# Designed miniproteins, single chains, continued (2): the designs that were tried, part 103

Each design is a single chain, and the fold is of that chain. pLDDT is the mean over its residues in the fold that is shown.

## One batch from the design tools (miniprotein)

Design m7784
Fold by ESMFold2-Fast:
Structure m7784 (fold): chain A 73 residues (1-73)
Amino acid sequence: MLSEEEAEKALEEVEKYLEELGKKLGASEEELEELKELARRAIEALKAGDLEAAEEANKKLLEKLKELVERYK
């Protein structure tokens, strides 16, 4: 289970990564915010110990990233 400090640090690192990756893929502001929201949900679920909710949020995040990659090509 993630501590508060671990969750905050993980979210910061994930948000930086998603912003950099999304910009390279030509994501819109709305798409970047959606990716960050899904990342926040996954981290909060991990902090709460809800592995099922964390996995679901992560699956949605990967689906959105796949859509961006397919559109970029």
Scores: mean pLDDT 79

Design m7785
Fold by ESMFold2-Fast:
Structure m7785 (fold): chain A 80 residues (1-80)
Amino acid sequence: DREKILRLIGIVLRAIGIVEELRLILKQKDTPAIREALKEAEEALKEVIDAFRNEDLKKAEEALKKIDEALEKAKKEMAA
C-alpha cells in the first residue's frame, strides 16, 4: 500500500522534526520539565520507528500523538 508507506514516512519525518525542535527549546531554556518532555519525545520516536518497520500506521499515529503532547508540554513551560 503506497499511501500507507507515504503516510508512515511523513510521520517519521514529523517526529524527527519535533524532537529536533525540543532540543532547540532545551538549548534556549533548560528546565526539568523541558528535559522530561524531550525524554518522552525521544522514547516515542523509538515507537514511531518500530511502527514504521512493522508498517503499523495506527501505532505510528499513537506514538506521534505522544510526541505532539511532549512538544505542547515544553511550549507551555516556555510560555510560563
Scores: mean pLDDT 87

Design m7786
Fold by ESMFold2-Fast:
Structure m7786 (fold): chain A 73 residues (1-73)
Amino acid sequence: SLEEEAEELRKKGEELIKKGEELIKEGKEKLKKAKTVKEVTEAIGLILRGIGLRVEGELLIKKAERLLKKVYP
């Protein structure tokens, strides 16, 4: 059903947001401790990957809400 599809998309979206937030936190912690250009670049890379996962997760949640709106208009 559309409700089941929406719930699975919401769960996947929430998992991606959580993983993205963990990567952003890790990257920020590494950035604070970074002493070399390489360490700064690696820390920024983690933050950017985390932002990407968070955006993807938010898009999945929005898709889930659109599916639910079709069932409960």
Scores: mean pLDDT 88

Design m7787
Fold by ESMFold2-Fast:
Formats: structure tokens, sequence, C-alpha cells
Structure m7787 (fold): chain A 79 residues (1-79)
């Protein structure tokens, strides 16, 4: 669900205080969700997960959740 995704992205911003690059990725993600461009959403989620892993490996669990969400959305986009 887009609401669940938006909530998790906001939690990441609040908890982790994403830098300018992270904030830009979240903004692009929300725009892609609004457009229903799930291929772009999946790509941006993977990029955000990679950024989180690079910045703080202790957040690997959160990065994994984003990667799993990206895989699910990519499969839905192919339908």
Amino acid sequence: EDEELERRLKLLQEEYKLDEEGVELVRELLEAVEKGDYKTVADLLRRLAALIRERDPSLAEIAKELEEKAEALERLAKE
C-alpha cells in the first residue's frame, strides 16, 4: 500500500534524518507512487536501500524491507 510505504519513508526521515540525497530520493519515490510508475518506485526503493546500507550498516533490516518492497512492486508492474 502507498500509505504504508509513505509512513515508512517518513519514519526513516525522522529516525535517521536523511541527508539531501536521501530526501530527494524520497521525494522522487512519492511522485512515482502518485503516478503509478511502480518500475520507477522499485528502482528508487533499491537506491534508497543501498544508500542506507552505505551510510549505516546497522540499518540493514530496514534496507532489506525496502528491497523486498521493491521486488514486490516490480512483479506487480510486470502484470
Scores: mean pLDDT 73

Design m7788
Fold by ESMFold2-Fast:
Structure m7788 (fold): chain A 67 residues (1-67)
Amino acid sequence: MEPSAEEIFKDVEETAKKAVETASPQLIVAARLLLVAGEVNGMPEELIKKARELIDKAAAEVDKKLA
């Protein structure tokens, strides 16, 4: 079963949240890969934009924790 755009968005959100909690740059990479999967599966542009913003914010928080 192909995951829905909403399911992919939730996976991105959860992965980004875990990345911040654990200061894990690997989980930021995982979230970006999930977003790519959403884009190739025709995820709405509004959800893509929102997911990208979530990942970028999470990446900035991870970077601050690792500095």
Scores: mean pLDDT 81

Design m7789
Fold by ESMFold2-Fast:
Structure m7789 (fold): chain A 57 residues (1-57)
Amino acid sequence: GEIVKPNGMLGSELLAKYPQAARFKVSFEGKLIADLTPEQALNIYFDENVTVEVILE
């Protein structure tokens, strides 16, 4: 999927940019820390330290 750096974005804002996203895979320092549905991600704040891989259906 597409790898993005949200740099201070809520999951709801990320989902608005990628409305067809099925999953968000969150990495910190190159390690996978979370694998989220869009619903799980909505209220999560993604800071400058995380990278998100957007998985489409």
Scores: mean pLDDT 85

Design m7790
Fold by ESMFold2-Fast:
Structure m7790 (fold): chain A 70 residues (1-70)
Amino acid sequence: ALELAREATRLANEALRTGDIEKAREALRLGMEAVKKAKTIEELNAAIGAALRAIGVQFELGLKTGEPPI
C-alpha cells in the first residue's frame, strides 16, 4: 500500500510539471486504491495524502489551462 501511495504522489507531481490532466486523474485513482488497501495508520495517512495531492494537482492544472478560477 505504501508503494501505491508513493506512485500516486510521483504521478501527481509529474502531471503538475507536464500539464497532463490524465496523469493527475490516474494519480487520484491510485491514491484512492491505496486508501482502500491500507492496513496500518501509516499506510492510510500516506494514501490520504497522495489522494489529496492528486486532487490539488487537478485544480492547479485546471487553472493553468486557462479555465475560469471559479
Scores: mean pLDDT 75

Design m7791
Fold by ESMFold2-Fast:
Structure m7791 (fold): chain A 98 residues (1-98)
Amino acid sequence: GMHALKLLEEGIKLIKEALKTGDVELAIKGLELAIKGVVEALKSEDKEDLEKALELAEEAAKLADEFIKKYGYNFELEINLGLLRIGIGVLKLQLKKL
């Protein structure tokens, strides 16, 4: 619901700020919030909430990939990005059932 979308939006905000500054810890924090947002969204059976969560999660993954390309490899960032991509896959499967 609304809480899941807020977590995803805050995560995106932090990753966007990290992209400007090169702050790897801020990028990790943004990804962790996005992952929490996906986990909260998956508790919903509301199709519109799940569709919005998917769009925001894909944006967060794209921004994190851009951060890695710009500032270089970081193991913790790659692990968190991998976890977010798994969550995106689960959101897509959940939407198929609705």
Scores: mean pLDDT 89

Design m7792
Fold by ESMFold2-Fast:
Structure m7792 (fold): chain A 84 residues (1-84)
Amino acid sequence: MKPDEAEVLDALGLIYLSLGKKDEQRGDLENAAISYKKAAELFEKAGSPLAADAYRHLADVYEKLGKTDEAEKWRKKAEEIEKA
């Protein structure tokens, strides 16, 4: 990936991660999930280790929504990124 592109993607990921945390604090779990998923995808494209953090937040939100299978999927994804 070009360095400038990775930096832009990482910055956008931080914005969506912040939005997800704010939505979660408000109890807006559906919008929090959307924001965390966008953050994770952007961080993953940037090669950022923050992708694992974003996927963990996504998994926690899915668990709160009662979507246990989805939560486990995203927890495993976060663990794989942390090990890479």
Scores: mean pLDDT 83

Design m7793
Fold by ESMFold2-Fast:
Structure m7793 (fold): chain A 63 residues (1-63)
Amino acid sequence: EEKRKEALRAVGLTLRAIGALLDGDYESAEQDIKELERLAEKSTDPEVAAWIRRLAEKLREML
């Protein structure tokens, strides 16, 4: 329920960041990555938090 919503939000943010990267809009991509990092920090589920952090880290490698 709760962790499912966080996971779906993370997927949406990840897709948005990828779209920005493909457009060469690194500023928007960085903003989306920071939002993913904040989502991981507020997550009450350690497994979901770790998964979201890994997504953000991989996206930062593409900046």
Scores: mean pLDDT 80

Design m7794
Fold by ESMFold2-Fast:
Structure m7794 (fold): chain A 70 residues (1-70)
Amino acid sequence: HHHFSEEELKIEKEADEIVKTKSPEEVNRLMLEYEADTSDKEKRLLGFYLGVKLALEEIHRAIDRIAAER
């Protein structure tokens, strides 16, 4: 399907480590900081992975909250 370079795989792994070791608030701050860097596409890619992982966790929390309410 999609073939990742070794650097792209490293960026994804770095995003995973950040999400595991930082609070959601810190992850969101880093995501916004990296996404704002128009000069570095690797930083923007890292920000994208952080955003996806953070959004997935928030979606799961929202679903759990709604399911408990109903």
Scores: mean pLDDT 74

Design m7795
Fold by ESMFold2-Fast:
Structure m7795 (fold): chain A 62 residues (1-62)
Amino acid sequence: SEEELRELLRKIGASEEEIEEILNAETDDQVERLLTRAAINGGDPEDLERAYRLIRELREKR
């Protein structure tokens, strides 16, 4: 769900602004770029993979 994704992104250190950018991303390239920034800041790889899967599910429902 969107709420689960928001909580996960906060857990990995994303700001509210970055979360909104991720939720409004229209391309896989935008999502990967934003998640790569979170990974550079020390995000857990498993949390990043889960976030990517949730983003993909939400985009398929749009």
Scores: mean pLDDT 72

Design m7796
Fold by ESMFold2-Fast:
Structure m7796 (fold): chain A 81 residues (1-81)
Amino acid sequence: KPTPLEELRQLAEEAKKRIDEVVADPSLTPEEQRARIREIYDEFLAKARSLLPGLTPEQREEALRLVAELQNYVRAKLDEL
């Protein structure tokens, strides 16, 4: 079983992959893509919050960096639409 921090890293990478699939989907309008990306990010944040109590102080700093990285990734993708 992965540690909470390893699980958070996996969740962040899966979120990025799902976002990339959304922006690459020719069947979606830009508005549908924006809505889907926001949904993916909100799901990630909810899961991240559930993992925080299981982290050491050092791991929490890393977790906050991972959250910030994904937030910047989401912002960049939304700006491209």
Scores: mean pLDDT 84

Design m7797
Fold by ESMFold2-Fast:
Structure m7797 (fold): chain A 65 residues (1-65)
Amino acid sequence: TEAEEALKKLTEAINNKELPSDELFEKLKKLGIEISRKEFEDLLNGKASKKLVEKLDKLLIKATE
């Protein structure tokens, strides 16, 4: 499904420390994941808030089950 593809691309981007495309950010927003490009850049640089990290962790756990 498109949701599984979006989550897979998000996981790959995080693991590779790459910025996702604008299309991926738009898709994530439609899935209820509101993350800005700047917040993602902060995440990749280790400057993300604990709440953002927890939000992504819960989503990734659900996606990998």
Scores: mean pLDDT 70

Design m7798
Fold by ESMFold2-Fast:
Structure m7798 (fold): chain A 61 residues (1-61)
Amino acid sequence: MSAEEGRRAAEEGLRLIEEGRLEEGDKLVTQGVTGLQEAGEDAEAARFGEEGRRLAKEKGG
């Protein structure tokens, strides 16, 4: 996965979490984070991972 593909996957995952689709969104954020880490974009991957966890906590009631 390219950095651009990982970023798009993470962004779509965050949107799904915001819509209440927690399982699908979490999977896509994880996929995007992994792709960004493989591309060497570790700082960006960490930010998406943190945002995903924050949103999942807020929406996970």
Scores: mean pLDDT 82

Design m7799
Fold by ESMFold2-Fast:
Structure m7799 (fold): chain A 51 residues (1-51)
Amino acid sequence: SMMDEAAELQAQAGEYHKKMKAAEAAGDKEKALEYLKKAFEYGTKANELLL
């Protein structure tokens, strides 16, 4: 269902957010920014599905 798909996309956004924090802790600012962008992309897709 649309809600199940949105939940999966939100879970992906959460995973990229975790990867972003790990990259920040490692001092890899470029990787952290890339993961932040991915988290935002998945979160946006989930929101679009719920419109």
Scores: mean pLDDT 84

Design m7800
Fold by ESMFold2-Fast:
Structure m7800 (fold): chain A 79 residues (1-79)
Amino acid sequence: SMSDVQAQLDRQMAAASRAGAAGDYVAMADHLVEMARVYREAGDNELAAQLLRRAADLYERAGDHERAEELRREAEELL
C-alpha cells in the first residue's frame, strides 16, 4: 500500500540522517540507494534518479569514485 511504501521511505530517511550525523557518508549513501529502489518500484523514476545522484555525490566524497559513476549512469537510464 501507499502507507507501507511511505513507512519504508521514512525508515530509510531516518537511517540516512543518523548516518550523516555520524559522518558515515557510505552508510548514508547506502540508505539513499535503498530509497531510490523503493521509488523506482513505485514508478517514481524522477525521485529515484535524484536520490541516486545524491548517493553518488556521497560515495565520491568518501573516495568511492567507481560506485559514484555507476549510480550516475543508473540515474541517467531512469530519465
Scores: mean pLDDT 88

Design m7801
Fold by ESMFold2-Fast:
Structure m7801 (fold): chain A 70 residues (1-70)
Amino acid sequence: MAEEIAERVLKAARDARARGFSRSQAANTAYKEALDLGLPEEVARQIADIVENTDDDEEALKRITELIES
C-alpha cells in the first residue's frame, strides 16, 4: 500500500539522520530507497524534495502517500 511504502522511505531517511547524516543526505537515502522499492525516478526525486524541505514527519508522510497514490 502507498502508506507502507511512504513509511519505509521516511524510516530510511530518519535512520540516516540518526546516524549523523545531513537532511540532504537523508533525502538522498530516501531517493535510493524509493528506487529500490520500484518507484519511478521522477517520483523518487519528488520524495527526496519532500524529505529535504519538510520538517514535520506526519506532513511528509501525507505528501509522499498522496504522490505515490497519484
Scores: mean pLDDT 83

Design m7802
Fold by ESMFold2-Fast:
Structure m7802 (fold): chain A 75 residues (1-75)
Amino acid sequence: GDEELRRVIDEAIEAKKNNDEKRYQEAVDRLQELLEKFLGEKFSKEEVDSIIKTVENGSAGGRAGARQLAAEAAA
């Protein structure tokens, strides 16, 4: 749930810092699958990329959003 979403987001951020485009894309695809599974809705790659960037920048909204999505999926 929450831990898996955070792990994948962290992997995407790390891959981006290391300029590993393949690893970043794999993390984006994995996060897209998890969000679809938890919410029952399909997210675009652009939306997933925006979520990752928001979390990376330390936005309270992005972190709260990711946590809220995981909490709702666990309920």
Scores: mean pLDDT 70

Design m7803
Fold by ESMFold2-Fast:
Structure m7803 (fold): chain A 57 residues (1-57)
Amino acid sequence: SSAREQERREVLREVAEKLREIGEKIDEAIARARKAKAEGGDAAGERAFREGLREGR
């Protein structure tokens, strides 16, 4: 039925939005890691990347 198809479409839209959000968090973690690496070297960059990914919900 059309109603079921619309429901599925809404769920897929929600999933797509969550995937975009995850992508943005990864990009932000990379940017933070690059900045930290420039300021504190390899170890600082690696630490910043891990912390960025683990920022949580």
Scores: mean pLDDT 78

Design m7804
Fold by ESMFold2-Fast:
Structure m7804 (fold): chain A 94 residues (1-94)
Amino acid sequence: APQPSMTYDEATNTRSLRLPLTPGATLQVSLTDDGVTTLELLEDGKRLASRVATSQAERAEALRELAAEVSGGTAAALRAWADAGGLPTEIEFV
């Protein structure tokens, strides 16, 4: 499976993370220095749903909302992260 990847845009002070969920499904996370997080659920490069969060609690809620838009292993992974209090530790510290 693809590994998580990170890019940084200095012009917008935005970190972008791509976290593979299942073959073909990816969660793209954009983190700004202002603490705004954008979560985009992608399948085969197409955006299925997106949410914006400004706190850790809102990130967990956004993950649960995204899980409700999908089914199967992708939904299970999103719910597991939400129940753990948000994004996996390896995403926040890598």
Scores: mean pLDDT 71

Design m7805
Fold by ESMFold2-Fast:
Structure m7805 (fold): chain A 69 residues (1-69)
Amino acid sequence: MTAEEYHEKAKKAFEDGDLTKAAIYYGRALQLDPKNEQLWKDFLDFLRTIGAPPEALQDLEGLKRAALS
C-alpha cells in the first residue's frame, strides 16, 4: 500500500470511530512519506481531536520539524 492509501484508510477509520486503526494507518503513512507536510498536519489534528496529551503533541511537533527540514 502507498502512503496515500494509508492516509485514506486512516480518515475512513476515524470516520468509523476506530481510533486505534486510524492511529496505525496514520503511522504507516508517515513511515512511507515522512516529508508530507499535509499528512503531518492531518495526523496532529487527529491526535488533538482525540485528546492526546500536550507532551506527546510537543514531541511529535519536534519530529515533524526534523522530518521536514
Scores: mean pLDDT 83

Design m7806
Fold by ESMFold2-Fast:
Structure m7806 (fold): chain A 53 residues (1-53)
Amino acid sequence: MPPESEIEEIKELLERYYKSLGLKVSDETLRKAAIVIAHLPEDHLAGFRERYG
């Protein structure tokens, strides 16, 4: 499992992303999505970190 700090970082990026889309997403759903995304290659996250980090 990825470090908790990485999951929290990705969760914050997802919160900003969904807010930009006007979508209401629960903390639990964001955390689950962050865990899945944390298992993806780094290049998939680079764009999100640049735009929303």
Scores: mean pLDDT 72

Design m7807
Fold by ESMFold2-Fast:
Structure m7807 (fold): chain A 98 residues (1-98)
Amino acid sequence: SEMEKKVNEIQTLLSEFLSEIEKDLTGEQMLLAATASAIMMSAVILTFLMNASEEEVKKLFEKLIKTIDQLIDKLKKTNPANAAKAEETKKKIEEILK
């Protein structure tokens, strides 16, 4: 389905982004990164294993975007380059969800 394709594309994008920045993360940023991964895992499970509605999956992506926004705010103070990468990743996720 179209939602399955979107979930796969977002999962790949998020995994690549988090792998690039993980070595430079503080404790609070690590927790936000882990939270984003957990939300993404939930979206994958709901989509492929539980046949959840598109509305339920969209609510998880809203939580994911909010978590990325919180990560961006923390990164802006410690590592502006990683903050820019997070903003780019957020924009790509939002474009996939259109």
Scores: mean pLDDT 87

Design m7808
Fold by ESMFold2-Fast:
Structure m7808 (fold): chain A 87 residues (1-87)
Amino acid sequence: SSKLKEELEKEIEELKKEIEKLAEKMKRKEEILKLVEEAIKAAEAGDFEKAKELTDKAVKLAAEDGNYELALLIVQLLNTVMLKVKL
């Protein structure tokens, strides 16, 4: 469904903006955002194992720094990206 893909693209863009905003005050912002970007690229290439590994690394860094909201949004973003790729 083209409409479902469009809705998922909009959700992905909104999640990326929220993640950037939550990460902006974190010391490890650049490392976390780079891992998220690499995870998205892996998912878009169909490498879901690599996408999961990179996602887990980004989530661990966010959680270790006490930003559990960022960790949850990163999981939601990658799940949405992988769902869109499978359509």
Scores: mean pLDDT 88

Design m7809
Fold by ESMFold2-Fast:
Parts: sequence; structure tokens; C-alpha cells
Structure m7809 (fold): chain A 70 residues (1-70)
Amino acid sequence: SMEQSVALARLLAEVSAAELALKYNPAEVPAELARLREALEEARRLGAPQSVLERAERRLEELERRAAEL
């Protein structure tokens, strides 16, 4: 669906935003991780493919681990 396509595009954008924040603006990391969690939950609600959700979950876990070291 178009809603699912938009949710997936948002999910990918939020992963990129969180990665950029970790490199260049650590103060924004908590906000970017919150947006990534919201995007992941929305994608799951809209029935995104399990393989995509699992990849995004692993990326979120990695980003959260890196953020804890800041």
C-alpha cells in the first residue's frame, strides 16, 4: 500500500538520521532514536515485511549501543 511504502521510506530515513546524529551531533541522538523507534512501530503496524523489520531492529540495537558510549 502507499501507506506502507511511506512508512518504509520514513524508517530508512530515520535510520540514516540517527547514524548522522551519532557522527556529527550527539546532542540530537536521543531525539533521532525516538523518531526511529516511532518509525519502526508504524512500519510494523502497517504490515511491513518481517525481513525489513528485523534488519531495522538490529540497526536500532546497534545505534542504541553506540549511543550509550557517548
Scores: mean pLDDT 87

Design m7810
Fold by ESMFold2-Fast:
Structure m7810 (fold): chain A 59 residues (1-59)
Amino acid sequence: MAEFERELKERALKIMKELVEKGYPLDKAVAIATKQLLDEGVDVELASRAAKEAYEELK
């Protein structure tokens, strides 16, 4: 199991928490976190998974 996957989930979680705190709906926070990870060069599958795992943690 890669430490990198845990780091991605933690990053997505942080992004989503900040967005929800600012009044964004959780669904939009997922989309924004995924987009940000993609912009940072993260693979689409890994970015999507990290954001989904963070979503499950926050709901």
Scores: mean pLDDT 79

Design m7811
Fold by ESMFold2-Fast:
Structure m7811 (fold): chain A 99 residues (1-99)
Amino acid sequence: NKEEERKKFLEIIDERLEKIKKIEEELLKQGKLEEAEENRWRMLHGLYAELQLFLMVERGESAEVRREKNEELLEFSKTEHNVELVEKRVKELIEQLRK
């Protein structure tokens, strides 16, 4: 059941979002503002990649097509430093999965 698979995946994503928040709060308590921002940025890019790849698997895309997309996502994670943009993209994909 695709809806059950989506719900389970969204539960995992929610757990990861909570972990990102917890790590950010811990780093901020230590006065590590730059590390908090860098960690949030890296983890949000990771979530974005995972969400995109989940959608590709659900659509039945081949391993080769998924590999190409993963390479595009890796390049995006090196070139896009706007954390708010990445967070917006993550939220848009989560909303798409909730329908």
Scores: mean pLDDT 83

Design m7812
Fold by ESMFold2-Fast:
Structure m7812 (fold): chain A 72 residues (1-72)
Amino acid sequence: MKEEVIKIAEEILGVKDVKPDTRLLDAGGTLSDRRILAEKLAKKYGIFLTPEEIRQIRTVEDLIELIEKKKK
């Protein structure tokens, strides 16, 4: 899962060498890019993310943790 999330983040942000501690904002990710990334992952893993939860995502690791938390 972690490697999958990283690859999808690289695709959506248009960058390489994304790591779990990479800040999405530092990778050129706008709030819109973060929303698109979160929505794509939510659909892939069969979970629902609220706009509030998406706004709280700062790093790829935050996104991975949120997915794991929702995949009960």
Scores: mean pLDDT 74

Design m7813
Fold by ESMFold2-Fast:
Structure m7813 (fold): chain A 85 residues (1-85)
Amino acid sequence: KEELLERAERVKEETLEEIREILFDPEKYPLGARERLERIRRLVEEAEEEIRRLLEPISEELAEEEAERLRREAERLLREAGKVL
């Protein structure tokens, strides 16, 4: 279903944008380094679960592929910031 794919893409985009803000906007997220990493880990895990829930009725394989894409993009942002999950 196209609507579910669009919702999953929105979840991914919103999550990645929030991760970017946490990493690169200290005024919006005045958190310590450890607190930023913990927040990002929770955001990734929650978004992965939401993507799986949205896409499993269409395809379990698609759900896992899209969740993995989110994790890879989040890891890329962390590497750009000199961080790891």
Scores: mean pLDDT 78

Design m7814
Fold by ESMFold2-Fast:
Structure m7814 (fold): chain A 60 residues (1-60)
Amino acid sequence: KQELINRAIGHVLRAIGAELDGNKEEAAKDYREAAELIRQVDGPDHPLAKKYEKKAEELA
C-alpha cells in the first residue's frame, strides 16, 4: 500500500513539472494516474482523488 502512495506522489510531482514546461497533455495524464492510485488506496470518494481528477479535466 505504501508503494501505491509513493507512486501517486511521484505522478503528482511529474504533473507539476509538466505544467511548468507547458505540457498540458502530460500533466493531465499524470494527475489522472495519481487520482487512480489514491482511489485504490483510500477509495473512490477520497477528496485528493477528486481534486487531481478535476485538475486533469481542466488541463485536457
Scores: mean pLDDT 78

Design m7815
Fold by ESMFold2-Fast:
Structure m7815 (fold): chain A 84 residues (1-84)
Amino acid sequence: MELVARAIGRLLRAIGALLDGDVEEAVRALKEAIDITEEMIEQGLDVSSFIRNLEKLREQLKPHASEEELEELDERIERLKEKA
């Protein structure tokens, strides 16, 4: 339960940071959301909707973030999808 709330909180932080133009904070919050989603998978929780939202946020970051940051996000999201 607490993990789900924390994951939602990180997704909202990433969205807020994107709206504010704070790309660095948006990437950080998205990485934190990925970490929490991985913990949710380890606990046997359904994360399909979270993975979808992580992919959407990654697409929103595409015109703003560096290629290096985008590659790291892609790798981490793919690992998450493999575990789910």
Scores: mean pLDDT 82

Design m7816
Fold by ESMFold2-Fast:
Structure m7816 (fold): chain A 65 residues (1-65)
Amino acid sequence: MHGYLVLTKAAEKYKEEFKEKFKKYTGATEVEVIVVDSVEEGLELMRRLLKEHPEDLVAGAGKEE
């Protein structure tokens, strides 16, 4: 099962921690980390991924400040 983890630039320093938690809670065998400039951009990307790949896992993390 493929997973997508969308992070803001502010959350990029926690990439490995979020990736480990994502694998632990979802059981994803492959996790792709995508870094975006804003929470708004990340939410739009997550909506697109869910629409195009409903069989895959999608999660996001970031601060709006």
Scores: mean pLDDT 74

Design m7817
Fold by ESMFold2-Fast:
Structure m7817 (fold): chain A 68 residues (1-68)
Amino acid sequence: GVADAAGRGGYGAAASGSDAEAAYRAGRLAARAAGGDEEQQRRAGKGAAEGAESGDPEKARELAERGA
C-alpha cells in the first residue's frame, strides 16, 4: 500500500546517506507511485525527512509510513 511504499522510499534514502531534502523527495515519490494523493505524498515526505535528520533509516521508514 501507499504507507509501505513511502516507508521503503524513506528508508532507502536515509540508508544511502541522503540528506533530509532527498529523503523528502524519496518518500513523496514512493507514495505517489503507489497511488497516494497529494496530502499523503507531502506527509510521507515530511516523515522521511524527519527520520533522515535523526540519522536513523528505521525512523525514516516509520515516520514516512505514519505520514501516508
Scores: mean pLDDT 81

Design m7818
Fold by ESMFold2-Fast:
Structure m7818 (fold): chain A 68 residues (1-68)
Amino acid sequence: ALKLFNEGKKLYKQKKYKESIKLFQKAIALDPDSPLTPEAYRLLAVGYYKLGKEELAEEYAEKSVRAS
């Protein structure tokens, strides 16, 4: 999970939001109880917002809060 999360953050910093989202989703799927999961959900929310997917952004923002 950590490797996928770090690669996702690298792509996110490069504004490659579609690729970043795929890696964060894989990281969560491999280890949903990870301490990184709330941050991964937060980054998914921002990534979807940047892609104009406001409903998905809101959903993942809520997941981030609940996972904390």
Scores: mean pLDDT 80

Design m7819
Fold by ESMFold2-Fast:
Structure m7819 (fold): chain A 58 residues (1-58)
Amino acid sequence: GGAKAAEAAERAAREGDGAAALAAAHQSVMLYKQGLGTEEEAKRAEEAAREGLRRAGL
């Protein structure tokens, strides 16, 4: 579960869609909190969203 959310965050960040990247990162964190994903997947998704926002000038 969490791996797909992390991949979605990375894809959205590459496309310049910060809102979609943040939504995917939030989903990855929620899956980790529910025991349905790993901490590594959640951190990877958050890192992708953060880098996407930095590229957008935030």
Scores: mean pLDDT 78

Design m7820
Fold by ESMFold2-Fast:
Structure m7820 (fold): chain A 77 residues (1-77)
Amino acid sequence: DLGLPKEEQLKLMAENLPEEHQKLIREVYETEGLPAAEDVLRMAILAINGYNLEELEKFAKEQGLKIPKSILERLVK
C-alpha cells in the first residue's frame, strides 16, 4: 500500500502499457468502476505479453472475470 488512491495505483500499474490500453482502462474505470478496470488491466498485461484474443477469452472464463468480448478485442488491436 503506497498510500495513494486506488485510481492512482491503477494508473501507475498501467504506465508501461500502450496509450490505447491506458485509455481503455480509464474508460472502464469511469463506466464500470475500479474492480472492472483492474480486471481489464490484468488482461492488458497478458495481451502485451503475447496473449491473443482466444487466449484472453479462455483466461477470463477460467478466472471468472466478467469482461465483454468487445473490450478484449480492443486489447489485441
Scores: mean pLDDT 78

